# Designed miniproteins, single chains, continued (3): the designs that were tried, part 9

Each design is a single chain, and the fold is of that chain. pLDDT is the mean over its residues in the fold that is shown.

## One batch from the design tools (miniprotein)

Design m8282
Fold by ESMFold2-Fast:
Structure m8282 (fold): chain A 77 residues (1-77)
Amino acid sequence: SYSQQAAQYAQQALELARQKNESPEVLEQLEKAYRYARQGNSREAIRAAAEAISLSTDPQVRQQAWQALQYASKALQ
């Protein structure tokens, strides 16, 4: 499902953000994106992923968070 894919990308972004010592604010938003995507709450997952993208300075973390946002958006359709 698209919600499951959104959760997987959010989890990958979170793991990468931890490895790269991103700010606690980035980690919090990625954790929210993962939780909401797992619950099928696609609107909240999109908001959290978008916030993580805006706060992150790491291109790879931003890319994974962008993919989480894209799949959460597809889950709304």
Scores: mean pLDDT 89

Design m8283
Fold by ESMFold2-Fast:
Structure m8283 (fold): chain A 71 residues (1-71)
Amino acid sequence: DQQQQARQQMVDIFMDSVERNVDVPVDRDAARRAMDSAINSGPQTFFDNNRHMLTPNQQRQVEQLMQVMQQ
């Protein structure tokens, strides 16, 4: 399912951003589960609240993924 794949790719992009930009140890499994749940509940709301964590290129990728998720 293209929508499920797009959602997982969005989770992966945000997880990569967290892992690269956080100076403290992160429980990766707990963070991924929380992120997956939040994105599944409201991908647009999650993106709007967290877009500042992403580079402009990553923001464009997530916007394209959200378009796939809506289709």
Scores: mean pLDDT 78

Design m8284
Fold by ESMFold2-Fast:
Structure m8284 (fold): chain A 114 residues (1-114)
Amino acid sequence: GEKEEIFEKLIKLGEEALKIAEEALELLEKYAPEDKETIEKAKELVERGKKLLEQLKKAKTIKEAADLAIELARIALEVAKLALTQEEVPLARAIALILRAIGLEFEARLIKEK
């Protein structure tokens, strides 16, 4: 039903957010491998994202699922911002990840308001 479709949309938003965080970490590892402190911070955020996604998949209310999807999008944004701080990371790639993460947060917020 409609409730199941909303849960599926929120899970997909969470999966996309985690993918953005992982892509941002890959940019850091490829272009700035010497910045071990920034890479470790990004890894910790990705691991938090993985745990939040597992919680999202087990969520029993739309409010809980939406809040978890919003937090996942915020984690994706934080990792993408870490990539943007490194000169060696291609600027357009870092900005694209930031814009995608922002879009996912607002999509999850719109679902929560319905």
Scores: mean pLDDT 90

Design m8285
Fold by ESMFold2-Fast:
Structure m8285 (fold): chain A 86 residues (1-86)
Amino acid sequence: MMKSVEILLDPSLPQEPVEEVIKARGGEILFKGQLSGKDFILYIALLPENTDLQKFKEELEAKLPEAEITISEGKIADYLVTIKRK
């Protein structure tokens, strides 16, 4: 089984660190795009079921020191990850 995550990334922040953290955790990016009229980059990704989301958040924070990262229950995915500039 896999955990699904919806990631909303502030477009002023670098994309490569997000993608590297997903891949380093054994995850797969299913979708990447920017929605018309929205000020974010949307990722839909799968992470292994045994992924520690607190460690996932800590690794994102380490690579994105200018970002405020929030993980909550998702509506379209198991989890919603919001990555905004501080």
Scores: mean pLDDT 84

Design m8286
Fold by ESMFold2-Fast:
Structure m8286 (fold): chain A 90 residues (1-90)
Amino acid sequence: DEIEKALERGRRLGLEQRSEEAIELALEYYKQGRVNVAAALSAGAQAGLLEREGKTELARELIERVLPHLKAGDLEAAQAVVEELGDRLR
């Protein structure tokens, strides 16, 4: 629930072109040792940016694939999903 809320908050910030705020919030949670929440905010912001670019299916795939890893605390697996989908854009 907390991870899902953080991911959605990041997505909204990215969609609104407020990615700098999402990064600042993620860094704040990271400094507090809440690395899963920080990772969820960052992944959400990336999805929001994709959605703003009209890549709605890719944004949805990112959220769906990253969420179970974030909930499990597997940040390495979550990062691998972000990198795989990011590489498909370039």
Scores: mean pLDDT 81

Design m8287
Fold by ESMFold2-Fast:
Structure m8287 (fold): chain A 109 residues (1-109)
Amino acid sequence: KTAILAAHKAAIVAALAADFPAAVAARIVDLYLALGAAVSADLIAAELGISAATATAALQTINATADALAAALIAAGELSAAQQAQYAAALALLAAVEAANAALAAALA
């Protein structure tokens, strides 16, 4: 996601600009790029002085826009084979982590 966010920052800032001032939208994207996997709604909320709900909405918009851009680029053949493999590996890792967290939660209930 970070490489797609970096390459398409302007499009993602524009998507956020519907709900946020342009300067705030740019800062949210910059925090996502800087923190990568460590980014959370709470960290964005604390850094920008906004509510956790507002930060969550911003992260949802960024993730949805990045996923849509990645899918469009894959479909168009614009991503290199290495970038396609990296994106597929990242999606597989996210799915595995989500499944492991769900299994752990079920085992602890």
Scores: mean pLDDT 66

Design m8288
Fold by ESMFold2-Fast:
Structure m8288 (fold): chain A 88 residues (1-88)
Amino acid sequence: SLSAEELEERREIARGIGRLLRYIGLDIEIELLESKPEKTAEDEKRMAELEREREELEKELEGMEEWIQEALKKAKKAIEKAREEKKK
């Protein structure tokens, strides 16, 4: 049986992983917009919004420290496992 403390710890890990995944996703979206040969005003506005969201997430992740490192390690292991399964 999981204690309330263990449940909260696992929820915090999940939140950290979710924030890291969102950060990575935002970074990819910004890179895709940056790679467009011609940008519309709407593209530039969206890029600015994504950059602001990324900055806010980065500040949150920096405040989490040990959480970020643990979540990153778990995310990396999950990605490596998925790549290994794809090769089979």
Scores: mean pLDDT 74

Design m8289
Fold by ESMFold2-Fast:
Structure m8289 (fold): chain A 76 residues (1-76)
Amino acid sequence: DERLELLARLAEREGAVFESEEELRAALEEGLKKVEELLAKVKEAAAAGDEEGKRGVALEPEIRAELEAALAAIAA
């Protein structure tokens, strides 16, 4: 649950509020799924990077946008 805890801290920092613990938990689980999909995409991009000559995946704009969308979903 370290990822859920991290996401909860990020949502709290952005001033997100939830009416119940169940609602918070559901939002965090949804956000976690998006983060997991993003991480899988990063892993695949890293593997393909050698073929395209790309190195050093520091958060690419596309990946950053998906992360921001996941955080927004948690806050909503």
Scores: mean pLDDT 57

Design m8290
Fold by ESMFold2-Fast:
Order: structure tokens, then C-alpha cells, then sequence
Structure m8290 (fold): chain A 68 residues (1-68)
């Protein structure tokens, strides 16, 4: 839905601007996560972790989603 698209756009923005990934690498991460069918709640938790600078916890959550 529209909300999921907005969360994925915000995720890409944070990966580029806060984590320092290239746009191409951020697009790849977002695409792989989208293919794993994350919930809006899982995406929001990743965004919240990235916003507070908890990059290790955000990475762990993303890896858990990719293992679905």
C-alpha cells in the first residue's frame, strides 16, 4: 500500500544520508527487504533504530527479515 512505499522511501533516504551508503547500494538493500515482504511495523522499527543511530540493531533486524 501507499504507507509501505513511503516507509521504503524513508528507509532509502536514511541509508544514504545517515548510514552513508551509495544510492545504488541503498536501492539494492531496499529491494531485497521489499522482496522479503516486511510488515509496516518491521519497517517502522528499522527506521526508528536508524534515526537514533543504532545501526547494529537496525542491521540485525534487516538480516532477520531477509531470513524469512
Amino acid sequence: GAEKKELLIELKNLLVNKVGLTEEDADEVVQKLEESEPTNEELQEILDLLKKGDFDAAADLMLDILKK
Scores: mean pLDDT 83

Design m8291
Fold by ESMFold2-Fast:
Structure m8291 (fold): chain A 95 residues (1-95)
Amino acid sequence: MEEWEKELRELAEENKENMEPRELRRLTMDKGLELANKLPQEVIDKEIQDLKKRRPEIEKLTGHPVSDAAAYTAARLRIIGDLMQAGLDAADEVI
């Protein structure tokens, strides 16, 4: 289990009795976003490399070139989305 996933689960468990389900989901999603912004550059670089490996396939399917800047932005948004979703999942496990 990733360290950030454990932190999200602990946050949800500690707050489940003190918050309405909607407020708990918001709290854990906001924590997911915070943790995403604190991830080491190596994690971001790996996601960028994975997207770059798929770039020829994406360009063939869409008919549009994928720039390095676009790959970087997509990698960051993917990581943010994944950690915010993990936050939501952690809240839902304790509700």
Scores: mean pLDDT 78

Design m8292
Fold by ESMFold2-Fast:
Structure m8292 (fold): chain A 80 residues (1-80)
Amino acid sequence: SPAEELARALEEAKELYKEVKENIDDLEFLEEVFDRLQELLDELDAKYASDPAAQRELAVLGAIVTGIAALIVTLKKELE
C-alpha cells in the first residue's frame, strides 16, 4: 500500500541518517547516502504529488535529505 511504501522509505532514511551521524567525516559515504535518498524522495514525490497525507510524510524525508546536504557542504568546506 502507499502507506507501507512511505513507512519503509522513512525507516530506511532514519537508519541511513543514524549511519551518517556515526560516519560524519566520511564525505564519500555522505554523498552516496544523499544520492540514494534524494532519488527515493524524487520518485515518491512524483508518485504521490496529489496525496496530502503522503506529502506530509515526504516532508520528513525531505528534512533528512536537507540535513545530509548541509553536512556535505560543511565537510567540503573543511576539506578545501
Scores: mean pLDDT 87

Design m8293
Fold by ESMFold2-Fast:
Structure m8293 (fold): chain A 92 residues (1-92)
Amino acid sequence: SNWRKVALGLLEVAEMLGAPEEDLEELRRLIEAGAPIAEISRRLSRILGLDPAEIKALLTAFEKEVEPEEVPERARRAAGRVARLLQAIAAE
C-alpha cells in the first residue's frame, strides 16, 4: 500500500504544476483501482516531465518494501528529481 501513497503524492505534485483536472482525476482512479505500476508510471512521467523508467523504479521499490541500501539508482534519481520540482514550486 505504500507505493499507492507515493503515487498519490506524485499526483499532488502534478496538480501543483497545473496538470489538467481530467488527467489528474483519471490517474487518481487508476492508482486507487491498483492499475499496473508500469501504466501509472508512464502517465505520471508524462505529466511531471520525468523518465518513466525512473518513476517505475521508484514505485516498484516501495511496492517491494526494499531496504534503503537496496534501492536502485534509477529510483533514487526519480526521488531527487521530484525533490527538485517541489523546491522549485516552494520558491514561487
Scores: mean pLDDT 82

Design m8294
Fold by ESMFold2-Fast:
Structure m8294 (fold): chain A 96 residues (1-96)
Amino acid sequence: MAELERALEEVERLVREGDYDRAAELLRRALEQAPNAEQARELGVRAVERAIEMGDYEAALRLARAAMDALGDVWGDKEGVLRFIGLILRVIGLSL
């Protein structure tokens, strides 16, 4: 969806500016407003992977946590939550 792509671009901009709290909050709201759990999961994964590609592991962890909260609390998506636990463990491994 064009709205989800715009949310992803804005999250990426906030991460580049170092505004991790606003980036996480914007991502969480975008995931809660997604049309379905699959699109919410995909958007969350893309946001975290972009932060990893930027080498911003603090942003990646904050975005992953926001995505887990939205997928667990709003969508009941256990598969999505487990996916983000895996991404968090990957980020921790990259930081060692």
Scores: mean pLDDT 81

Design m8295
Fold by ESMFold2-Fast:
Structure m8295 (fold): chain A 65 residues (1-65)
Amino acid sequence: MPSYQVDSSLSDSDIQTMISTYQSIRDSLQQQYSQETDPVRRNQIQGWIDSVQDVIDSYQSRLSS
């Protein structure tokens, strides 16, 4: 599975901000997914959720020590 590469120039504060931002995006996408009845759009939204989760995981991995 491809993973997002965290920009090494970002500060820990920037990374925390990005995590919070992407968590909000993920939550919005999950809300949209739960309201969506079209299976094609549901598959698209699920793909976006998976991509956003990969980004979050990559940023969290950068902060873990």
Scores: mean pLDDT 78

Design m8296
Fold by ESMFold2-Fast:
Structure m8296 (fold): chain A 85 residues (1-85)
Amino acid sequence: AAGTTKSGDTTITHTADGTVTGVSESEDFKETVVGKNVKVGEVAKGTLVKETKDEKIVADVDVKAVDGKAGTGLVIEDVEVVEVK
């Protein structure tokens, strides 16, 4: 199933092909998490990108899609930093 859920300042989109994207953005900060082949209740590999005015961090992450009371969410369970600007 495909769907979009908003949790605080984060918009989470789950597409029918199993791609989950979470985006949180402000004037000084943007965080994007993308997981591919993510199923609800399963851990999958994904990518986290954090951008600020001074720094960009790219990390390989373990992500899990969670189907909660209000809909589908995204949880980052582990982070390995692969690039820092």
Scores: mean pLDDT 60

Design m8297
Fold by ESMFold2-Fast:
Structure m8297 (fold): chain A 87 residues (1-87)
Amino acid sequence: MIPLEDFVKLANAVYQGKVDEAVRLVKEIVEKYPEYTPEEIIASVATFVVALTNDKTGIETAKKVLEKLGLEPGPVARANIALAESL
């Protein structure tokens, strides 16, 4: 699990639809914790935001972050996005 303080910063950016800030925060987290992939980080945060707020805009923000990073969702990220969409 990424540290709570980094997770909360990213969750707030995703909740507010701040795509460029979320991209920056994902890059910072990956630099500090290279064991995590950008896809795993953003998908986990998006799922958490949707679960807490019942607002699916976090999923759209997560998809835009992945697009700006030039990444396609891997199987784990895809499963987390599907779970968030089912909430």
Scores: mean pLDDT 72

Design m8298
Fold by ESMFold2-Fast:
Structure m8298 (fold): chain A 70 residues (1-70)
Amino acid sequence: SLRDKVIRLTSLILRFIGYEFDVRTSKDPAEVERAKAEGARYAEEAIALARELGDDELAATLEAKKKEFL
């Protein structure tokens, strides 16, 4: 349903933000590398789902944020 897709999108965005925080705050290079890889994956899934839902503005915002920390 649309509701389930919105809940999934919100969950993906929150996980992406969490990994972005880890990239910015972690002093362990291995943790930063893992957080970048996981963050990129969640960002890509969120971008795809935002586009599927017709929210091109949100998709563009997520793409910009992904580029800033990868």
Scores: mean pLDDT 87

Design m8299
Fold by ESMFold2-Fast:
Structure m8299 (fold): chain A 90 residues (1-90)
Amino acid sequence: SIQERRQQIQQLIQQGNQLKKEGDEKLSKSADEAIKLYEQSAQLYDQALAQLDQLIAEGLASPEDLQLQAEAKKNLAESKEKIAEIKKKL
């Protein structure tokens, strides 16, 4: 159902947000661990965005779905930027 698809998307974004936060917390202890957490976070956002893009393509996207897409895109970009910044300093 559409509701089950939305719940899956929300779960992916929530998990991505948690891993991104854990990445931020690991920055002071281990750059390598922080990179892995940001990469895992980015993968979850990519999965959520693929599912959101499918809802949009099917004409099923709500305004709330579009807001989740914007959030996931922003957080994905931030995670990728963090990875790039850390790798430049290694």
Scores: mean pLDDT 89

Design m8300
Fold by ESMFold2-Fast:
Structure m8300 (fold): chain A 76 residues (1-76)
Amino acid sequence: SVVFTKEQVEYLQQLVLAADPSLTAIPPHLLQRLLHHAVLYDKDKDGLLSNDELVTLVQSLKNANGTVTESIPTPA
């Protein structure tokens, strides 16, 4: 499983809201999908995400027209 710091969770929330300004909060199901996709971004398989992996997740959201949906982009 992947472990986030409190600061990383807050950062991800800000990034999601910036990607979809229609959201006032992250829906619970979307947060669960983000955590699931974050596991796929853990290339080291150590259960921890680096800042580089978080940046990759952000670029994936932006390259998908900056919208956050149930169909979240997977890492390339």
Scores: mean pLDDT 60

Design m8301
Fold by ESMFold2-Fast:
Structure m8301 (fold): chain A 70 residues (1-70)
Amino acid sequence: SEEERKQIFEEFEKVAEPLVEEAYDKSDFEALKKLKEIHDEFLEKYEDESKSLEELKEFAKEAIKKMKEI
C-alpha cells in the first residue's frame, strides 16, 4: 500500500537525516555530495510505482549501508 511505502521512506529518512546533519555540521561537502547521490538514487526507486514493498525495503537497506560507509 502507499502508506507502507511511505513508512519505508520515513524509516530511511530517520537514518539519512542525522548523517546529513553531521556532515553539514562538519562542513564535509564531499560526504554531503555522496549522501545526496545515495538519497536521490533511493528517491528514484521510491517514485517508481513498479517497485514492490520488498524491493523498496531492499533498496532502503542498501542505501542505508552505503550512507553509513561514507
Scores: mean pLDDT 83

Design m8302
Fold by ESMFold2-Fast:
Parts: sequence; C-alpha cells; structure tokens
Structure m8302 (fold): chain A 64 residues (1-64)
Amino acid sequence: SKQELLEQIREALEQLLAKAEATWTPDQVEKVKRQIEAILERAETASPEELERILRVLQEMLDG
C-alpha cells in the first residue's frame, strides 16, 4: 500500500541520516537533511510507482 511504501521510505531516510551523522562532516550532514526534506515533500504527492522508485534509490544508497 502507499502507507507501507511511505513508512519504508521514512525508515530508509532515517538510516541514511544516521549513517551520515556517524561518518560525515556537519556540512555534509546539513546537505543530507535538506535532501531528506525534499524527498519527504515529494513523497507526499507521489504515485505508488514513484514511491517504489524513491525507495529503490534509497535502498541502493544504503547498500553502497
């Protein structure tokens, strides 16, 4: 469902932020936070297909 995709996206974004805060500089973390805000804003109006694409990209970033 769209709700399940949104929850998975939120969890992936939280994991990305945690990884950034642990390994990157404060300036890089600030950029990541801005990107997270933009993704969440986009996700609010996104179709299920677009949410699946967003989730896939985030999962690839976490695996890299």
Scores: mean pLDDT 81

Design m8303
Fold by ESMFold2-Fast:
Structure m8303 (fold): chain A 56 residues (1-56)
Amino acid sequence: SAALDARGAELRARGKQVGLEAAKYTGVDLNVALQQSLGIADSQIEQLRREALAAE
């Protein structure tokens, strides 16, 4: 659905921002921070997609 796609885009954008902030404030490597935050966002998006499919 359009709402699910919009939520997925929001979660990924938020994950990217969290990774950038973590790298900036904690000194962790930017690539590592982005991989971790985006990986979490991608897992959340996949879970939402599975739940939406199960509800149909």
Scores: mean pLDDT 75

Design m8304
Fold by ESMFold2-Fast:
Structure m8304 (fold): chain A 73 residues (1-73)
Amino acid sequence: PAEFAARAAKVAADSSGGYITAEQAGDLNRALAEAGLATPEAADRVYRIAKENGGRLDKETAARVFAEAAEAG
C-alpha cells in the first residue's frame, strides 16, 4: 500500500511541531495493511483524523483511526 504510506508521510510532514514522525506513520500503515484495511478510503479517513488532531497520533487517536478504518474498509 504505497499510496497509504505516502499519505501517512504527508500527514507527518504537515504537522507543524513534528507531532507525527515518519516512523509512526509507517507503523500505522503496517498495522492497517496486516488487517487488510489499507485501502484508499481507509487512508483518506486516517489522514483526515490525524489532521484534525493537529498532526498528533497518541495511542487513543491511533485506536480511533484503526476502528474507523476497519468500518470504512
Scores: mean pLDDT 56

Design m8305
Fold by ESMFold2-Fast:
Structure m8305 (fold): chain A 78 residues (1-78)
Amino acid sequence: SILELPDEHILDVEEQKEFVREYLEEEVKRGRLTPEEGERLRRELIAALEAENRSLTVAEVRKMVEQVLGSHRLKEAA
């Protein structure tokens, strides 16, 4: 799984999009997101990665996912 790669591993944009897909799928499987929330956040994150349009490490992509998830949870709590 792409999620098992070390934090220092460099991902191209297509690999970054696959990382986001697998990460959010895992969050849905663990009951932390609904399937609808997972699809919405996936689209938001993929758009952000395409806009950035550069190679990122696994750690950088994970940080972006965690920031978006944190922002989403704050909006749902408000």
Scores: mean pLDDT 83

Design m8306
Fold by ESMFold2-Fast:
Structure m8306 (fold): chain A 65 residues (1-65)
Amino acid sequence: VGDAAAGGYAGGAGDRAAGLAGAERKHQNISTGGAAASGMAAMDPESDPERARAAGYKAGLSGGG
């Protein structure tokens, strides 16, 4: 999970969360079938590692600062 990630997440996720909340709802409404597949892909270790890498990198930067 990582407490250090919270620092970078609060800054970057604040702006991104607002954009993602809008985009996520749009995509969910338009692609109901795609939303189910995306949810399954999100818990897939193959798709998750790429996203996790970005989070880990940001956590390192936040922890270093």
Scores: mean pLDDT 46

Design m8307
Fold by ESMFold2-Fast:
Structure m8307 (fold): chain A 87 residues (1-87)
Amino acid sequence: RKEELEKLLEEETNFEIVDEVSKNAEKYVPILVTLLSDEDPDVRYQAALILGALIKRGIKVVIEPLKELLKDKDPEVRENAKMALEI
């Protein structure tokens, strides 16, 4: 959920969040990927931003759900997907 993602960003340092997710990517990445299909465009927006940050750290993530966001009806969600995929 959006609130849980925002809470992680506020309560833990950026280093601790990225480090924890990096070590347990098999568990955390699927959760973030699920949020890319949420009915709320704000949730899809934030999930794409976080996954983009993980990709920049070299974390292997499934890019197919991000590619689906390139066709999203919300232009801001589409732009975040482009940035996450470095297109």
Scores: mean pLDDT 70

Design m8308
Fold by ESMFold2-Fast:
Structure m8308 (fold): chain A 67 residues (1-67)
Amino acid sequence: GEAAAEAVEREVVRLYLAGRISPEAASALGRLAAQGATPAQLRAKALEMGLSEEDAERIAAAHAAAL
């Protein structure tokens, strides 16, 4: 839902400001969350886009907590 997408957006913005995520990865993860992707799908996409296991899990956990 909207709350889950918003939670992912907050985490993505935090990682972007820290220089830990590319603009392309940020855009892709935001779109997937808005389209109703599961936490597992977001985690897999984050890893595919080059995020660390820690950052991918953090995004997935934020999304799951807001479902």
Scores: mean pLDDT 80

Design m8309
Fold by ESMFold2-Fast:
Parts: sequence; C-alpha cells; structure tokens
Structure m8309 (fold): chain A 87 residues (1-87)
Amino acid sequence: DKEKEEYIKRAKEIGEKYGVGELSEKLAKAILKGDYEEAIEYYGEILKKLGFSDELVELAKQGLAAMRNGDTATYEKYQAQVQELLA
C-alpha cells in the first residue's frame, strides 16, 4: 500500500530532523499495525530523546493509554498535569 509506505517514510524524515528518525519509523509502523501499546512506548522514547522529563513522559504515556480506552476524563486529568509541568 503506497499510502502506508509514504506515511512511514514521512514520519522517519520528520523524525530525523529532531534526531528521532528510527523511533518515528517504529512509531508509525506500530500505529499502522494497531499496536497502540507499542506505539505509546515509542512515543515515550521520542519524548525522552527530545529532553522531556521522566515525569512528563510518564504522564503523556498514561494520557494516550486512557484515550485509547475511551477514558476521556483520565486523559483530561493527565493533559492538565502535563500543561502544569510546561507552565
């Protein structure tokens, strides 16, 4: 599928600009497989490489996991905590 190949290629190219090309490729592949647990882990590793704190990385991962399970209230709670850490 050309669209999937183009998506993976673009994710890698964008990631390479920030030193996370390989992780961005792995994240894109995990999303296309529907493996959201694997995708969340690669997202966390990208944030760590970009210099975000372990606390912010863990909150971001928990927020995405809550969204995947349809728990919007828990997602909003973690999003608010991330915003407080960035303020």
Scores: mean pLDDT 80

Design m8310
Fold by ESMFold2-Fast:
Structure m8310 (fold): chain A 91 residues (1-91)
Amino acid sequence: MEEVVEPGEEAVFEVELEEGDTLVITLENVGDKEAIVEVTLEFGTKITTEVKLEPGEKKELVFEAKKSGKYTVTVKNVGESPVKVTVKLEK
């Protein structure tokens, strides 16, 4: 799954995971300004992480599923630069 999240927008991804699956969220600043995004992972509980990206910078967030089920990933762009978000399941 892949989306470009413009400043002030959010993207929501729903992923079915099995226990032990690895979820990789790749964030890439495709603009020419600093990007700031809030990434929220939800499965019963919510965990939010703020990520800052320089122009052209790419960062990965890696999560291992501790339980099987439906996980929700919300990426909110609170900065001034568009961010490309890729969500992958890796085994």
Scores: mean pLDDT 83

Design m8311
Fold by ESMFold2-Fast:
Structure m8311 (fold): chain A 91 residues (1-91)
Amino acid sequence: SVEEEARKALERIKKLAEDPSATPQEVVDATKEAIEVLERLSKEDPELAAQYAREIADAFKRLAEKGSPQVRAAATAGYEKAKALADRLES
């Protein structure tokens, strides 16, 4: 299901926060995957998509704060994109 894909996208971002060898490209790829899945979920269940978008934004914020310095910029961009999507879906 699309919800299961959203759950896996969230778990990928959480795993990156615990990985000291995470690369900026891996964070960019995780962001692209998460936003694509959330847009698809929003067509089926916009309220659930907003909830996942907030959790994904929080996971990117944690990655930006706790993760390796090299991924900080990419993680911050991921946070901003996920937050903007959550804000749009909640309006």
Scores: mean pLDDT 87

Design m8312
Fold by ESMFold2-Fast:
Structure m8312 (fold): chain A 101 residues (1-101)
Amino acid sequence: PKVAVPDGIVIPTGGTTEVTATLVGGPDGDYAVMVVAASTTGHGLAAGSSGVRHLKRGDTATVTLESLGGTAGAGEVSAVAFNLTSKPVLAGGGTGSATFV
């Protein structure tokens, strides 16, 4: 599978933000999408999961990123979609930009 996340995601330090991940490649199935954002210039980390959702190509999953603290600064978002209907479980990802504020 492949997943796309937007650029320019704003993440409050110690808060939450919603990220929309889009399945851009892979078969129909039950997916869990995990998203991690990390600061590239300082200290900042946020993570979240969509839970299990049935997705087709072009479908979106909302992931709530919970900030684990840190400092303001530039960062990157990495998303991975896990196809739970595949044997073995197949994974594919995508990246975007973030700013911790």
Scores: mean pLDDT 80

Design m8313
Fold by ESMFold2-Fast:
Structure m8313 (fold): chain A 76 residues (1-76)
Amino acid sequence: MSPEEAYNRGVVAMAELIQNVGEEKAKRSFDHAVGLLSTRDPEHAAALRRGGKEAFELLKDPEKFKELVQKARDAL
């Protein structure tokens, strides 16, 4: 998996977690999963974390959040 692909997967994974379990639980679940991955594949973990963090930060701007998630889905 490329760093760009991992980033896009991080964006999508965070968005799906927020939809399914809400913001607070999504952040905790994402951070835990990325933490486990970081011991085996730090490059993929870093890219996933970057994507998830950017998606989470854009929750304050719904239009930009939707654009980021759609762009990430289209890239996968």
Scores: mean pLDDT 80

Design m8314
Fold by ESMFold2-Fast:
Structure m8314 (fold): chain A 93 residues (1-93)
Amino acid sequence: GAMDLTLPEQLPSLAALRLALQTAKTYRDNVMYPEAVNMYGIILDYLQRTPKSQWSPQLIADLQAGLKDMSQHPITADRSNALIARLDKLIAS
């Protein structure tokens, strides 16, 4: 998996990132919150490695919405808030 999305030999496409985001939403819908927040972390790690000019506004919006939802659940709130802070810094820089 998810590690394949960040390997230099196999750079993720927008389609691969959208699939990862859809998978995270499926995890949330099935109350699999730790798995969902881990998937958002993987997406954020990829975004940190790419120039902002290559970011999809829709993907950023979906990531922000997903992380905000994860911040409302006690078992993922701390990790989600850390990822939100990290994403906000990346957007601001």
Scores: mean pLDDT 76

Design m8315
Fold by ESMFold2-Fast:
Structure m8315 (fold): chain A 68 residues (1-68)
Amino acid sequence: AAEEAELAAAEARWPELERWARYILKEMGLDPADRAQVREAVRLAARALGLDLSEAVLERLTDRFLAA
């Protein structure tokens, strides 16, 4: 499915995506423990990397980020 392909692409670039998300959280003064703010940072990081991700995939990546 399209979501599986999106997730696979994001997971292949996870170290880069995680670094960008952490950078965005710090630069924007967002709370790294707040799910909604982390999801926004992950969305912006994905777009910076040229990844077009659905909300469902963004939720799964947000879960992964918060579990790290």
Scores: mean pLDDT 82

Design m8316
Fold by ESMFold2-Fast:
Structure m8316 (fold): chain A 72 residues (1-72)
Amino acid sequence: DELVKEIADILSSTPVPGLAASKIRELLRKHYPEAPDEAIDEAVDVAVEMWMNGESSLKAAEAAVKLLEEAL
């Protein structure tokens, strides 16, 4: 819940996709310290791609967290 809101805020407040990706990756690593790098990278890519394609920041954040949780 709070993690999804934090990711959504990063997406909506960060105009540079690469910087948004970096911040989201750091946040996900803090919440899931034992997650594989591949799973975190896939979640970050999904969030940024959905946001860039015009999806809402909340939907992009929810998709990223769901993908990462399913990978664990």
Scores: mean pLDDT 83

